# Designed miniproteins, single chains, continued (3): the designs that were tried, part 71

Each design is a single chain, and the fold is of that chain. pLDDT is the mean over its residues in the fold that is shown.

## One batch from the design tools (miniprotein)

Design m10610
Fold by ESMFold2-Fast:
Structure m10610 (fold): chain A 72 residues (1-72)
Amino acid sequence: MKGTFDSMLTALRQAEAAGDEETARELLNTMQDIIKREAKALGLEEIANMEIKSIDDLREAYNKILEAFKKK
């Protein structure tokens, strides 16, 4: 999961730099779905319902999921 998420973050940044709004939106939606699924599985409803609009939001939500996983 980490490797896949990091590669998707890189692809998202590249799409934004290229002005490829369609690819950026698709990547953002896919990453948001991954975060919501992981958060729901861990019982983190606040993160699962979090509105993710940017790379920074994605990274914060993912870091919170990783932190919760370390406690389990």
Scores: mean pLDDT 73

Design m10611
Fold by ESMFold2-Fast:
Order: sequence, then C-alpha cells, then structure tokens
Structure m10611 (fold): chain A 85 residues (1-85)
Amino acid sequence: MEEKLRKLEEEIRKAVEALPGVKDAVVEVRLENGVLHIGILVLSTVAEEDVPALEAEIREVALKKAREFGFEEVEVGVGVLPLRP
C-alpha cells in the first residue's frame, strides 16, 4: 500500500507541475479509515484572479489520478501560494 501511495503522490506531482503557471508543487497522500486524503501546495505565477481556476484544475487532476489508482473515497485539499520575488 505505501508503495502505491508514493507512486500516486509522484504521478499527481508530475501532472500538477505540468500545468501552466505552476512553478513547484508539494503533494502529500495518506489513507485514513478507508478515505484517501490528498494535500497539494503549489507555488504559482498566475494572477490572483486566476487562482480559483487553477485550484479547480489541480483538484480535478488529483481526483482523476486517485480514481485511476482505484480509490473511491477521496478528499482533496489545495493551496496556491504566489511566487514572491
């Protein structure tokens, strides 16, 4: 199970980092009482008004990957931080 969770974490990280405006991403995956918890924190260059759209896209990517790995009960938390100069 741990190996499967680490592979899912890496797949999500790669997919999120491929999104436009994403500079870096940290992804944590854990399984608690049959529920998969995915935490994603992104450093982004997008404008503040575009953050909600990026968060929605990141959430969609994470949910799709989790379901591809066979998880039905999934909770996703997404944070987007502006890349400061």
Scores: mean pLDDT 83

Design m10612
Fold by ESMFold2-Fast:
Structure m10612 (fold): chain A 70 residues (1-70)
Amino acid sequence: SYFEKAEEYYKKGDYEKAIEELKKALEVKPSKEIYLKLGEVYLKLGNYYLAKKYYEKAGTPEAKEKIKKL
């Protein structure tokens, strides 16, 4: 799946490719898990604005905890 490819790129540090695959996953079916992962990738890139935005879209308890640490 696109999400699995995104996780592989994330582990390799290829954050741009991870974002491409996550955006493809969103086009197939939006999910809280995909938004959470987008937040994590943008955090790794130092883009705190987009990290927060995607964590807010995820809306999970985990995402709320990550926002507190930004």
Scores: mean pLDDT 86

Design m10613
Fold by ESMFold2-Fast:
Structure m10613 (fold): chain A 64 residues (1-64)
Amino acid sequence: MVELKVGDIVEAKEEVTTVGSPLTTLKKGDKVEVLKVYDDGNVLVKSLKTGAVGLVDASKLEKV
């Protein structure tokens, strides 16, 4: 598990479905910017491909 911080550019390690947000799925290899880290293990991210924002499990992301 990678420790994420606001402003980090990270990559999806696998396909990830978002939790209750407009960004519904990230594909493996998609790059996102971390906007906010939550204490529950979720992170708010912005897709660099589409600009869509969504909540994802931090364990599915890795730093690049």
Scores: mean pLDDT 74

Design m10614
Fold by ESMFold2-Fast:
Structure m10614 (fold): chain A 77 residues (1-77)
Amino acid sequence: MQAMQQTQQYSNQLRNQAQQISPQNQRRVDITVDGMIDMTRTMISHGYSESQVTQIVDNSYQSGTNWINGMRDDDNR
């Protein structure tokens, strides 16, 4: 399913962004990424459309990127 492929790609991108932050914060990102994958699987299994799933996943990726940037800034202080 295309939504799952997109979620996997976003998950990899968030993990790559997390390489710049502390190991403790990297663990937080891993937990969040696993949650995104589980959410995507659950939504697809419950019959949500690809566009509905993609919109939620895209919003989650944007929020995740902003969150990682905040943690990176805190780690550099």
Scores: mean pLDDT 80

Design m10615
Fold by ESMFold2-Fast:
Structure m10615 (fold): chain A 55 residues (1-55)
Amino acid sequence: MPSEKQREGGIELAAGLLEGGASEETVIQALMRHGGFSEEEARELVREAKRRLGL
């Protein structure tokens, strides 16, 4: 599992990309490629980012 700091960074990245108009699948791919997250981890980070954005 990623560290708490890595997870927080992933949520921040996901939130920024979603606010910029990126699709969920684009954000998942960015988290996997850029952040080294698994697909399962990336989907969880996107879900958390959406909660923070009120989506």
Scores: mean pLDDT 80

Design m10617
Fold by ESMFold2-Fast:
Structure m10617 (fold): chain A 64 residues (1-64)
Amino acid sequence: SLEKTRELAREIVEEMLRAFHENYEELVKSLKEKGLLTPKGLAQLEADVADIERWLAEEERRRK
């Protein structure tokens, strides 16, 4: 059902976000060392993560 698919998607996103946060410093360091890190790119990444966290919080509220 759509409800079960939505709950599964929430759990997957939550786990992915956890793994991202655990490896965030290493990812940023690697990108910086390779000269791939731009201030604009970092700001966009942080904005995208914040949007995902906001979506996850809204999904948690809907469960209650």
Scores: mean pLDDT 76

Design m10618
Fold by ESMFold2-Fast:
Structure m10618 (fold): chain A 46 residues (1-46)
Amino acid sequence: DLVERQEALTPEEAARLRIERDRLMAKLGTGYDPELVEELTRLDRA
């Protein structure tokens, strides 16, 4: 489960991933692109 994996991250690493997610989420808000979904999935894996 991705949630458990993210809980293992340090607070600093988690904060950086959140910033990257927020950027992709903002882009997704302007238009729903399949490639943006792939990038979000990639960040979830990290």
Scores: mean pLDDT 64

Design m10619
Fold by ESMFold2-Fast:
Structure m10619 (fold): chain A 70 residues (1-70)
Amino acid sequence: SKEEEDNKLLKEFKEKVEKILEDYYNGKISKEEAIEKIKKLAEEVKSKTDNEEVIKIVEEGLEKLEKELK
Protein backbone atom coordinates (compact mmCIF):
# COMPACT_ATOMS: atom_id res chain seq x y z
CA SER A 1 0.00 0.00 0.00
CA LYS A 2 1.00 3.66 -0.38
CA GLU A 3 1.05 4.02 3.43
CA GLU A 4 3.52 1.10 3.73
CA GLU A 5 5.68 2.65 0.97
CA ASP A 6 5.64 6.05 2.75
CA ASN A 7 6.52 4.38 6.10
CA LYS A 8 9.42 2.56 4.39
CA LEU A 9 10.66 5.85 2.86
CA LEU A 10 10.64 7.54 6.30
CA LYS A 11 12.39 4.57 7.95
CA GLU A 12 15.10 4.46 5.27
CA PHE A 13 15.52 8.27 5.44
CA LYS A 14 15.97 8.16 9.24
CA GLU A 15 18.45 5.25 9.05
CA LYS A 16 20.53 6.99 6.36
CA VAL A 17 20.49 10.27 8.32
CA GLU A 18 21.71 8.41 11.44
CA LYS A 19 24.65 6.95 9.47
CA ILE A 20 25.56 10.39 8.09
CA LEU A 21 25.45 11.86 11.61
CA GLU A 22 27.66 9.01 12.92
CA ASP A 23 30.24 9.82 10.23
CA TYR A 24 30.04 13.52 11.17
CA TYR A 25 30.42 12.92 14.94
CA ASN A 26 33.32 10.51 14.28
CA GLY A 27 35.08 13.23 12.24
CA LYS A 28 34.86 11.31 8.93
CA ILE A 29 32.93 14.09 7.13
CA SER A 30 32.52 17.85 7.58
CA LYS A 31 29.35 19.60 8.76
CA GLU A 32 28.87 20.95 5.23
CA GLU A 33 29.15 17.43 3.72
CA ALA A 34 26.70 16.02 6.31
CA ILE A 35 24.09 18.73 5.57
CA GLU A 36 24.55 18.30 1.78
CA LYS A 37 24.05 14.52 2.02
CA ILE A 38 20.93 14.92 4.19
CA LYS A 39 19.52 17.54 1.76
CA LYS A 40 20.02 15.08 -1.12
CA LEU A 41 18.21 12.36 0.87
CA ALA A 42 15.33 14.78 1.59
CA GLU A 43 15.02 15.61 -2.13
CA GLU A 44 14.98 11.86 -2.98
CA VAL A 45 12.12 11.26 -0.50
CA LYS A 46 10.17 14.27 -1.86
CA SER A 47 10.61 12.93 -5.43
CA LYS A 48 9.13 9.52 -4.40
CA THR A 49 6.04 10.67 -2.45
CA ASP A 50 3.21 13.23 -2.61
CA ASN A 51 2.34 12.64 1.08
CA GLU A 52 2.36 16.11 2.67
CA GLU A 53 2.88 14.65 6.18
CA VAL A 54 5.99 12.71 5.04
CA ILE A 55 7.36 15.78 3.22
CA LYS A 56 6.75 17.95 6.30
CA ILE A 57 8.55 15.48 8.62
CA VAL A 58 11.56 15.36 6.27
CA GLU A 59 11.71 19.18 5.84
CA GLU A 60 11.30 19.85 9.60
CA GLY A 61 13.97 17.23 10.35
CA LEU A 62 16.40 18.91 7.96
CA GLU A 63 15.71 22.39 9.40
CA LYS A 64 16.26 21.11 12.96
CA LEU A 65 19.55 19.41 12.00
CA GLU A 66 20.84 22.57 10.26
CA LYS A 67 20.21 24.50 13.51
CA GLU A 68 21.66 21.79 15.82
CA LEU A 69 24.87 21.30 13.76
CA LYS A 70 25.59 25.06 14.13
Scores: mean pLDDT 82

Design m10620
Fold by ESMFold2-Fast:
Structure m10620 (fold): chain A 70 residues (1-70)
Amino acid sequence: MKTARLVGLMLGAIGALLDGDYETALQYVKEALRLAKESGDENDLRLAIKVAEEISKYHPEAKKLLEEAK
């Protein structure tokens, strides 16, 4: 199920963020955003964007992903 994979990626991003591994968190969010865009599910995309916004507070590169998502 696409949603289950996306949730797994977002949990991975949050875990990496809590560990202070912003690069790994960014990689998980990149895959989550890509998967959400491919799924066409607006709720999945909104959730992935929200996680990317949290990471962007610590890693400015996440801001670029947010611009691509809009």
Scores: mean pLDDT 74

Design m10621
Fold by ESMFold2-Fast:
Structure m10621 (fold): chain A 96 residues (1-96)
Amino acid sequence: GLAITLNNLGNVYKSQGKLDEAISLYQQALEIFKKIGDKLGIATTLNNLGNVYKSQGKLDEAISLYQQALEIYKLLGDKLGIATTLNNLGNVYQSQ
């Protein structure tokens, strides 16, 4: 759907170093996932936003976003989402 496409486009922009454009696309995807109640979509998009903020050196914002994603992944029992998000948090703490 549209939210998945926006999230994927955000990933492309992030890979190109277009971090502000990636944030805008992820925020649009997040708004749609929230409106439709797609908890997995919310968690994945929050994790992606955290990755962009980390790339900008905004470590406190990245931690907050990863913690929000982690809470949702734990609620869903998504072991892969939990593992990926914990790895991302560990990488931020190593950078501080």
Scores: mean pLDDT 90

Design m10622
Fold by ESMFold2-Fast:
Structure m10622 (fold): chain A 75 residues (1-75)
Amino acid sequence: SALREQQEKIAEELSKKYGIPKEYALLLVEGILEPDPEKSKRLLIKAANGMLEAGVSPEKVAEIVEEAKRLVAEA
């Protein structure tokens, strides 16, 4: 769908910019756009944990989250 394609494009940009797996970038974008607060929280935690497991520092995870929010707001 068009919404999924937009999420995929933002996730690809984040993955390329920060060198993170697209899967975690996509979870992050999905979490930010999720209208259900509980589901949003679960997606964001899963994305953050995935990035940490991939060797991303906590400070860099916070930076990526803020950049993802910016890209979503601009889309």
Scores: mean pLDDT 85

Design m10623
Fold by ESMFold2-Fast:
Structure m10623 (fold): chain A 70 residues (1-70)
Amino acid sequence: SEALEHVEKALEAVYRGDREAAIEHLEKALEVAPEELRPQLEEALRYVRQGRFAEAMGLLNEVRKKLEEM
């Protein structure tokens, strides 16, 4: 899944504290993600923009799990 690849890259960026890379990959994930997951990805993007990386990681792990089950 293209959405899953972008979410995983966003998670790696968040883990490194790379806000710019995390935003780039989250925006790409939003372009290809199922509509059902868009609100959670938008919330993760807000957390990243606020520097709230722990909250972003938690939410992105939930989204990753849902994408793996689809």
Scores: mean pLDDT 87

Design m10624
Fold by ESMFold2-Fast:
Parts: structure tokens; sequence; C-alpha cells
Structure m10624 (fold): chain A 117 residues (1-117)
């Protein structure tokens, strides 16, 4: 399942897998905004997996916050038309660790660039 793969990437402790998860998430979000019904289904299935894991206590609060920040960053760029620089500055001002901000910004940038090809 594409949703299961995305869940495993974003919940991984491996930063390279987390980066790829953000890339894939941004690409799916862009496709959903373009009316892709399959992308909408994958994102709905992913959110169901995330909710189930959270309710089961299988995810740390830090991991849940990280995934939610990635979604917010994608929305800020794709829906609110903010620059990646503005999103980075906001995350740093909100006290998000620089390494997490870098990972989110790099993943969103790459995902949008690849999703437009």
Amino acid sequence: SEAQKLFEQLTSDDKEKQLQGIVDLAKLYLLRLQGDEKAEEVLMQFNALLTKAEQAGELSPEKIKFINLAFEAIKSVLVEKKSLEEVREKLLKEGVPEEDVDLIIDGVKKGIEEGKK
C-alpha cells in the first residue's frame, strides 16, 4: 500500500526515510490539489493509519508533531502561496529545532520540484 509505505517512512527514525516521506507527502498533496482521486484516497488511508497509531500509543508526541509540521509546511507553500523562506522563518520562530526545519524544508522543496515534472 502506498499509504503504508508513506506511514513507515514518516514514522521512521532514519532521517533519509523521513526526508523521502516528506517528498512523497508533498507530491501526493500537490496531486490531490490537482483533483487526483487516487492521491486523495492514499492521503485518507495515511491519515487513518496515523490516527490508529496515535490512539494505540505507538507514536511519540514528537513524531506526531513532526508529521503535523510537515503537513502545515506543505499547505503554507501550496495553498497559502508562502515562500519556503517564509515557512522556514516561521518554524524557527515557533522554536522548532533547526535540524527538523531543514529536513521539512528540503523535503517539501524536493517533493514540489519532482511533483511538477
Scores: mean pLDDT 88

Design m10625
Fold by ESMFold2-Fast:
Structure m10625 (fold): chain A 92 residues (1-92)
Amino acid sequence: ARELALLASELAILAAREALKEASPEQLPTAIAAALLGIGGRFLAEKLGDAETAAREALAGAELALKAAKTPKAKALAEAALALAEAALAAA
């Protein structure tokens, strides 16, 4: 559970970073929020061992990354992050 939540958080961060590369000024706050949620999930999983809250933060981050995604690569990465976060939450 914790390892899966950590991986989901890491993938949410990668999805947010990809969305940030093509973000317009209007999308920038959403992409930044996605990155912060992914970072929060990583901290919760790694430092606090809270797999459920980490998975919920990763899920929220992946959803925002998908909303901010403009390229096929960014969308695919955000969709993969979303699927992994859903699996992590189910396992928590």
Scores: mean pLDDT 83

Design m10626
Fold by ESMFold2-Fast:
Structure m10626 (fold): chain A 90 residues (1-90)
Amino acid sequence: NAEELLDKAIEHLKEAAQAAKNGDFDTARKHLEEARKLVRELIAQGVDVPVELLFLINVALTALDMGDYDTAAQAAENALKILEEVKKKL
């Protein structure tokens, strides 16, 4: 269901932010890609997700590819906050 997908996406964003803070590129990228996949699935199921959420995940992925772990962590943390707000309104 939508809540289970949302909880999984939240877990992946938490792990991505922590991995980015630790300079762990592979782990951060994996979790950001899973979070993005789950967010797209939530949108496909008709969940009202702010446009900013997907943009922030894409910013985090781009920052990782550029070696900018601080920006990647901040973007992932901001995406996490938005997703937690989506859960409260679900």
Scores: mean pLDDT 89

Design m10627
Fold by ESMFold2-Fast:
Structure m10627 (fold): chain A 79 residues (1-79)
Amino acid sequence: MELKEKGEELVRKGQQALEQGDNETAAEYYRKAAELYEKAGDYYSAGVALARAYHAQGDVGKANRAAREGVEKEEEKKK
């Protein structure tokens, strides 16, 4: 299975866990998705997934930072 496709599947599983009120399981799926996206070189999606993990845990500040760092790494890759 391609790393990006597996990451997308983990994001979907995290979203389903969040909809069921299982914030801890949602955060775990989002963190694993972020790791797979980073391994695939998709730093933007990795940052977004990590931000969702922090949002699931109620940490908006860390979520905003994770999203910003993902954008910065993706910009570096494209330059």
Scores: mean pLDDT 81

Design m10628
Fold by ESMFold2-Fast:
Structure m10628 (fold): chain A 85 residues (1-85)
Amino acid sequence: SSLEAQAAALRQRMSDAIFEAQTAAQKAVAEGDRERILETAREAERRMKDIVEQGRQAGVPESEVKAMERAGEAMVASLRRLAAR
């Protein structure tokens, strides 16, 4: 159904955002660039919030939206801890 397709698209966009954030953060860590890790965290947080809101507007069930929101928040928190030490 179109709704299941929207839920699958939301999950894919969130997975892509997480993968891209991890890749950028790994590069920044290798370069010793703490400011770039923080910038990556800010960019990821903004993107993930947009993805969550798009899913909510598309009618994805709130339980799935909340799960994606928690996954995004956990990733952003992980990146910020990496920068803070």
Scores: mean pLDDT 85

Design m10629
Fold by ESMFold2-Fast:
Structure m10629 (fold): chain A 117 residues (1-117)
Amino acid sequence: DIVLTDSGGGTFAAGSSVTLSRKVSGVDFSKSDIAWWRQTVKAPLAPIASISADGKTVEYADEVKGRFTISVDYANKTAYLNMSNLKKEDTATYYAVLILPDGIPVLGNGTKVTVVD
């Protein structure tokens, strides 16, 4: 059983910064790719940031590149998305995603972020 526990959601001002976190249990976290996906009102559910299991490949969607940073604490089994310079367009439900070796994504319940002003 894979369990994902999230924190860091809520309502935030435009231009602010927030860090989302997701703790994962029930798997060998160090052998899985980690991603953050989001669903906005204007765009379908899509990946916005990812890091490979070996930490060597890090990718960002163009709309978040330079503003968002993905990181993983392997000892604490926690994935982080540091979001800086928030825009109203960043209003979305954010999912930490575990990509198993077979390529199948496992998503948690999601964390809602609302950006105002």
Scores: mean pLDDT 80

Design m10630
Fold by ESMFold2-Fast:
Formats: C-alpha cells, sequence, structure tokens
Structure m10630 (fold): chain A 67 residues (1-67)
C-alpha cells in the first residue's frame, strides 16, 4: 500500500502540473489572440496536454482502485 500511495501522490502531482501548464497556455492564447501563428501553436500544445491529462486521470483511477 505504501508504494501505491507514493505512486498516487506522484500522479496527482503530475496532474496538477499539467493543469497549471494548460492554464498558463490558455492565458497566453487570450493575451495573443491577434498572433494567428502563435494561437495555432498554443492550441496544439493545449490539446496535447489535455490528452496527457486524460491518461494521468485514468492512471490515478486505476491506482485508487488498488488502495
Amino acid sequence: KEELKKELLRTIGEILRIIGEIFDLEKKLEENKEDKELVEKLKKEIEELKEELKKLKEKMEEISKQI
């Protein structure tokens, strides 16, 4: 159980980090709405982070079931 708890905490930490990154990118996108090239790049980065976040949430659920 100790190793599973450590893995759960690490996974939660990664989730929070990615949520923060998405927030920062969304803020940057809002501030730079007129820069079409930058907006396109930021949207792609946000979508990639959202996919990573989904995978981490699934991992968190799996670990939680084992605790």
Scores: mean pLDDT 83

Design m10631
Fold by ESMFold2-Fast:
Structure m10631 (fold): chain A 110 residues (1-110)
Amino acid sequence: MSKNEPTLEELEKMLEAAKELYKLEPSPEMQALVYNLEGEVLAKQGKYEEAEELYKKAIELAPDFARAWNNLGRVLAKQGKLEEAIEYYEKAIKLDPKFEEAKENLEQIK
């Protein structure tokens, strides 16, 4: 995880803001963003299995959401599922070739 990663408090504020935006403009993309942020909050608390479920829901709604694929890879790596984590980091990089965090995460587990 990078030194520029948001704090739990920052993620909780982002989640609240995303939920308010979803109320104004409900869309699958906004719902996926809410699920992804809720997953990031849970992952910060060490609740990796619960975070995994939320990232999977985000990907079901927005399969091109590179950040959700990267986040899924991260929680799988935390659970020791390294081969699956590699596949999901590669998916995130394929969707966003400029996604430096996903590239760094992939290099750290190879």
Scores: mean pLDDT 85

Design m10633
Fold by ESMFold2-Fast:
Structure m10633 (fold): chain A 67 residues (1-67)
Amino acid sequence: KEELRKKILEIIGEILDLIGDILELERELKKTTDPEKKKKLEEEIKKLEEELKKLKEELKKLDKELE
């Protein structure tokens, strides 16, 4: 089961990186007054949130495997 733990840690790392990217874009969005840039940033954040959701589902699957 050590291999599963390694995969879990790797996915956690990817999740943390995505959270960092989302937070950075969210901060930029808060400072943005241009409607076009705001829309662009909202779409980028949405895409990263979808990717984060997929990684969390993978993490859940691996956690179930450890049972």
Scores: mean pLDDT 81

Design m10634
Fold by ESMFold2-Fast:
Structure m10634 (fold): chain A 68 residues (1-68)
Amino acid sequence: ALPAADRRGLDELLALAREAGVAPETLAALEAQRERALAAESEEAREAAIQAAADTLVAGLAAVEAAR
């Protein structure tokens, strides 16, 4: 099972992305990465999904910043 802290972190990350106005495609990618983290059967797969979500958020926020 995904640790409660990691689950909360992913939920907060998605909320931040929505408030920041990241592209719909970025939100869809973040939601898919959250689902992969929740469904992960190994610690390696879970860490990879969480890292991918963090990287996707950073890129999405940078795109919003560049569009100013």
Scores: mean pLDDT 80

Design m10635
Fold by ESMFold2-Fast:
Structure m10635 (fold): chain A 86 residues (1-86)
Amino acid sequence: MTVVLTFRNLSPAQKEALRAYAEELRARGYTVTVREEGDTLTITIEGVTVEQEIGYVLRAIGLGLDGAEVEIKFEGDTTEITVTFP
C-alpha cells in the first residue's frame, strides 16, 4: 500500500528534518517521492505494510494532540495524512 504524508506551514528546521527522514527511508529501500511547494512538503512512500501504516496514523494523531491540524483519508490502497503545524 501507499502512504502520502503532506506537511504544511513548516519551519526551515522542520523541512530539513523531513528531508532527512525521506532520505533515510530511501536508504532503507523504500520507494519515496518528495515534493516541496513553499512551506509544504509531501512525502509519498510505496510498499508500506498495514503495521507501518498504523504507525504513521498514530504518529499523526500524536502531532494533532500537540496542536497540529491533522486530516487522514483512506482511498483504496492509499492512506493520505495531512498535518498543518500551528
Scores: mean pLDDT 83

Design m10637
Fold by ESMFold2-Fast:
Structure m10637 (fold): chain A 79 residues (1-79)
Amino acid sequence: LTPEQRRAEARRSIEVAKELIENAKKAYEKGDKQTAVRYLVAAYIALATARFFGPDDEEIQAEVEELKKEIDKVWKEME
């Protein structure tokens, strides 16, 4: 992959993580905690993929950390 393609993959993985986090929130609002947990786990995997493709990109890494905090907030709310 070119550097441009790697950045594109990292950005795509971040967008996937955002969608998964929103799906987790919707599942939790409906009382489906098990489905919400599965979405949050998938979001963590998507963020790990983003870090793998953009390890030297400070903006990508910062966005990953922000989304990890969002996942932690949703997880804590489910407790």
Scores: mean pLDDT 84

Design m10638
Fold by ESMFold2-Fast:
Structure m10638 (fold): chain A 60 residues (1-60)
Amino acid sequence: MTWQQYVIKGANYLQNGDDKGALEYFNKALALEPDNESLRQGLIDYLKSQGREDLAKQLK
């Protein structure tokens, strides 16, 4: 899978209430793109926009 596909899966899990699945796939995306600060910041901002600062802190 591409990192974009992992982000889409993570977002789908989050919208279905599966926090662990969301975090797993967001972390897989970050592992493929370790130097992509825009991706990391985008995921943090997205999670905060969903009221999930707790999950944002658990990103790799």
Scores: mean pLDDT 85

Design m10639
Fold by ESMFold2-Fast:
Structure m10639 (fold): chain A 85 residues (1-85)
Amino acid sequence: MEEKRKEELEKNQKDVKDLIASLEGIRANLVEKGWLTPEAEAEFDRLLKKAEELYKKGGSREEIIQLTNELIALVLRVIGDELEK
């Protein structure tokens, strides 16, 4: 039981680390394009802080999925706002 929990925790931590890298990469790309508003920048900062907290405490699979969905929604909103110009 304990070994399986440690393996799940390590996998979840790796997934959160990958999510943090993706978030940072997407944010940097949007900054370079000039698409990142101060409001969207604040939302990326909030998501990054939440992801870092999940990495430290060991987040659940559900928490990781929710955070990933929030990131996708934010990216789609930022892209949509630029395409509507």
Scores: mean pLDDT 79

Design m10640
Fold by ESMFold2-Fast:
Structure m10640 (fold): chain A 71 residues (1-71)
Amino acid sequence: MPRTPLAEAALALAREALRLATTREALALAIAGALTAIGADLLLALGGSEEEAEREARRGLELALKALELA
């Protein structure tokens, strides 16, 4: 499966944020981060550019970081 290093990092961080989430908002951001990271891999698999996939992976990482800040 084509997986970018940033998408892997974003998904790992989102998974940790999901485990630590104690608020509904943190949980929602962790889920959004995970889905965005998965979307980056899917975009690449469907013929999207590496640049577009990296941009989405970075978005997923930012969402996961926000979830951790709220945990």
Scores: mean pLDDT 79

Design m10642
Fold by ESMFold2-Fast:
Structure m10642 (fold): chain A 112 residues (1-112)
Amino acid sequence: SLEEKLEELIAQGKYEEALELAKKELEKLGKSWLIPFLEDAYKNLGKRAETDAEIIGMSIIDMDGDGVIDDEDFLTLAKILLELPVPQEYVERFKKRLKEVSEGVIPPKPAA
């Protein structure tokens, strides 16, 4: 299945191949407008958010909210965009952050 292929490619560190597969599937679904989010996750793989601006900018693609874009974030985002099964909390977080950015709202800083 598509889900199994994406999981296998990412587990093997074949992130570019996983990106290209997901892009093709998004294009087939008429969802090419979502490709930039997936490309942003790919470009930021292994990157830790160090500043408030980076935390805010990466918040849409940081699926677990730990301030690091890792392979699990990339896989989870790809699954959300392709409407594959993921925990509902990740889908709702993505929708909320996408809405906040589209409305020009800065996501609230975690309460200290």
Scores: mean pLDDT 74

Design m10643
Fold by ESMFold2-Fast:
Order: sequence, then structure tokens, then C-alpha cells
Structure m10643 (fold): chain A 80 residues (1-80)
Amino acid sequence: SALESVKKALEAAIASLEAGDTATALRGLQEALEVLKKSDLPVREEVIELVEKAIEALRAGDTEAAIEHLRKALEVLEKA
């Protein structure tokens, strides 16, 4: 399902960031955005905003802020 695919992608992105692999995390987050934009999830807009904020933080070199945004996105998905 779209929910399971996105959740797994965000969890993988956090793991990549914790391992110092920003490039792999960014690729995974871009793939998650494509799935979200094509999905009918009730929380789609909120999760997209959080993932986009995480990507923005990574582009600015703020890995800690990126992980915080992704953890919030996972929390939103768990309540969906």
C-alpha cells in the first residue's frame, strides 16, 4: 500500500541519515514524495509538507532538523 511504502521509505531515510548517507536519504525522500503525490491518503498534504521541510533541511546541511521532520511525518502516518 502507499501508506506502507511511504512509512518504510521514511524509516530507511532516517537510518541512512544516522549512518551519514545523505545522498541515499535524499533519493528515498524524493521517491516517497512521488508516492505521496499520487496517493489518496487523508494526511497526504501534511506528510508532503514535512518531507519537503526535511529535504530543505538536508540541502542546508541540518541533518538533525531533517530527522525531526521525518519523525513527525511517521507519527502523522501512524495516526492515519
Scores: mean pLDDT 85

Design m10644
Fold by ESMFold2-Fast:
Structure m10644 (fold): chain A 87 residues (1-87)
Amino acid sequence: DLEKGKAALEAGKPEEAVRYYTEAIKKDPNNAEAWYNLGLAYERLGLVIPALYAFVKAAENGYEKARDQAARIYEAFGEHDKAEELR
């Protein structure tokens, strides 16, 4: 659930946060905030490609902050055109 995921991330338990945010997304696949927070949890785990996917999904569902996060990761991989599309 979204609130349990936030609590887990604040407690330094990104693996638990991933589980809770994944459950939130299963209940509502268009929950942009859950996708954004899933991206943050994946970044804490060093899982850059899953984080990128989650930030793109958050941006597609209207979470504006996720656009900058996804663009930053695309830039890091040399995907300049993809990054520009999100800015």
Scores: mean pLDDT 85

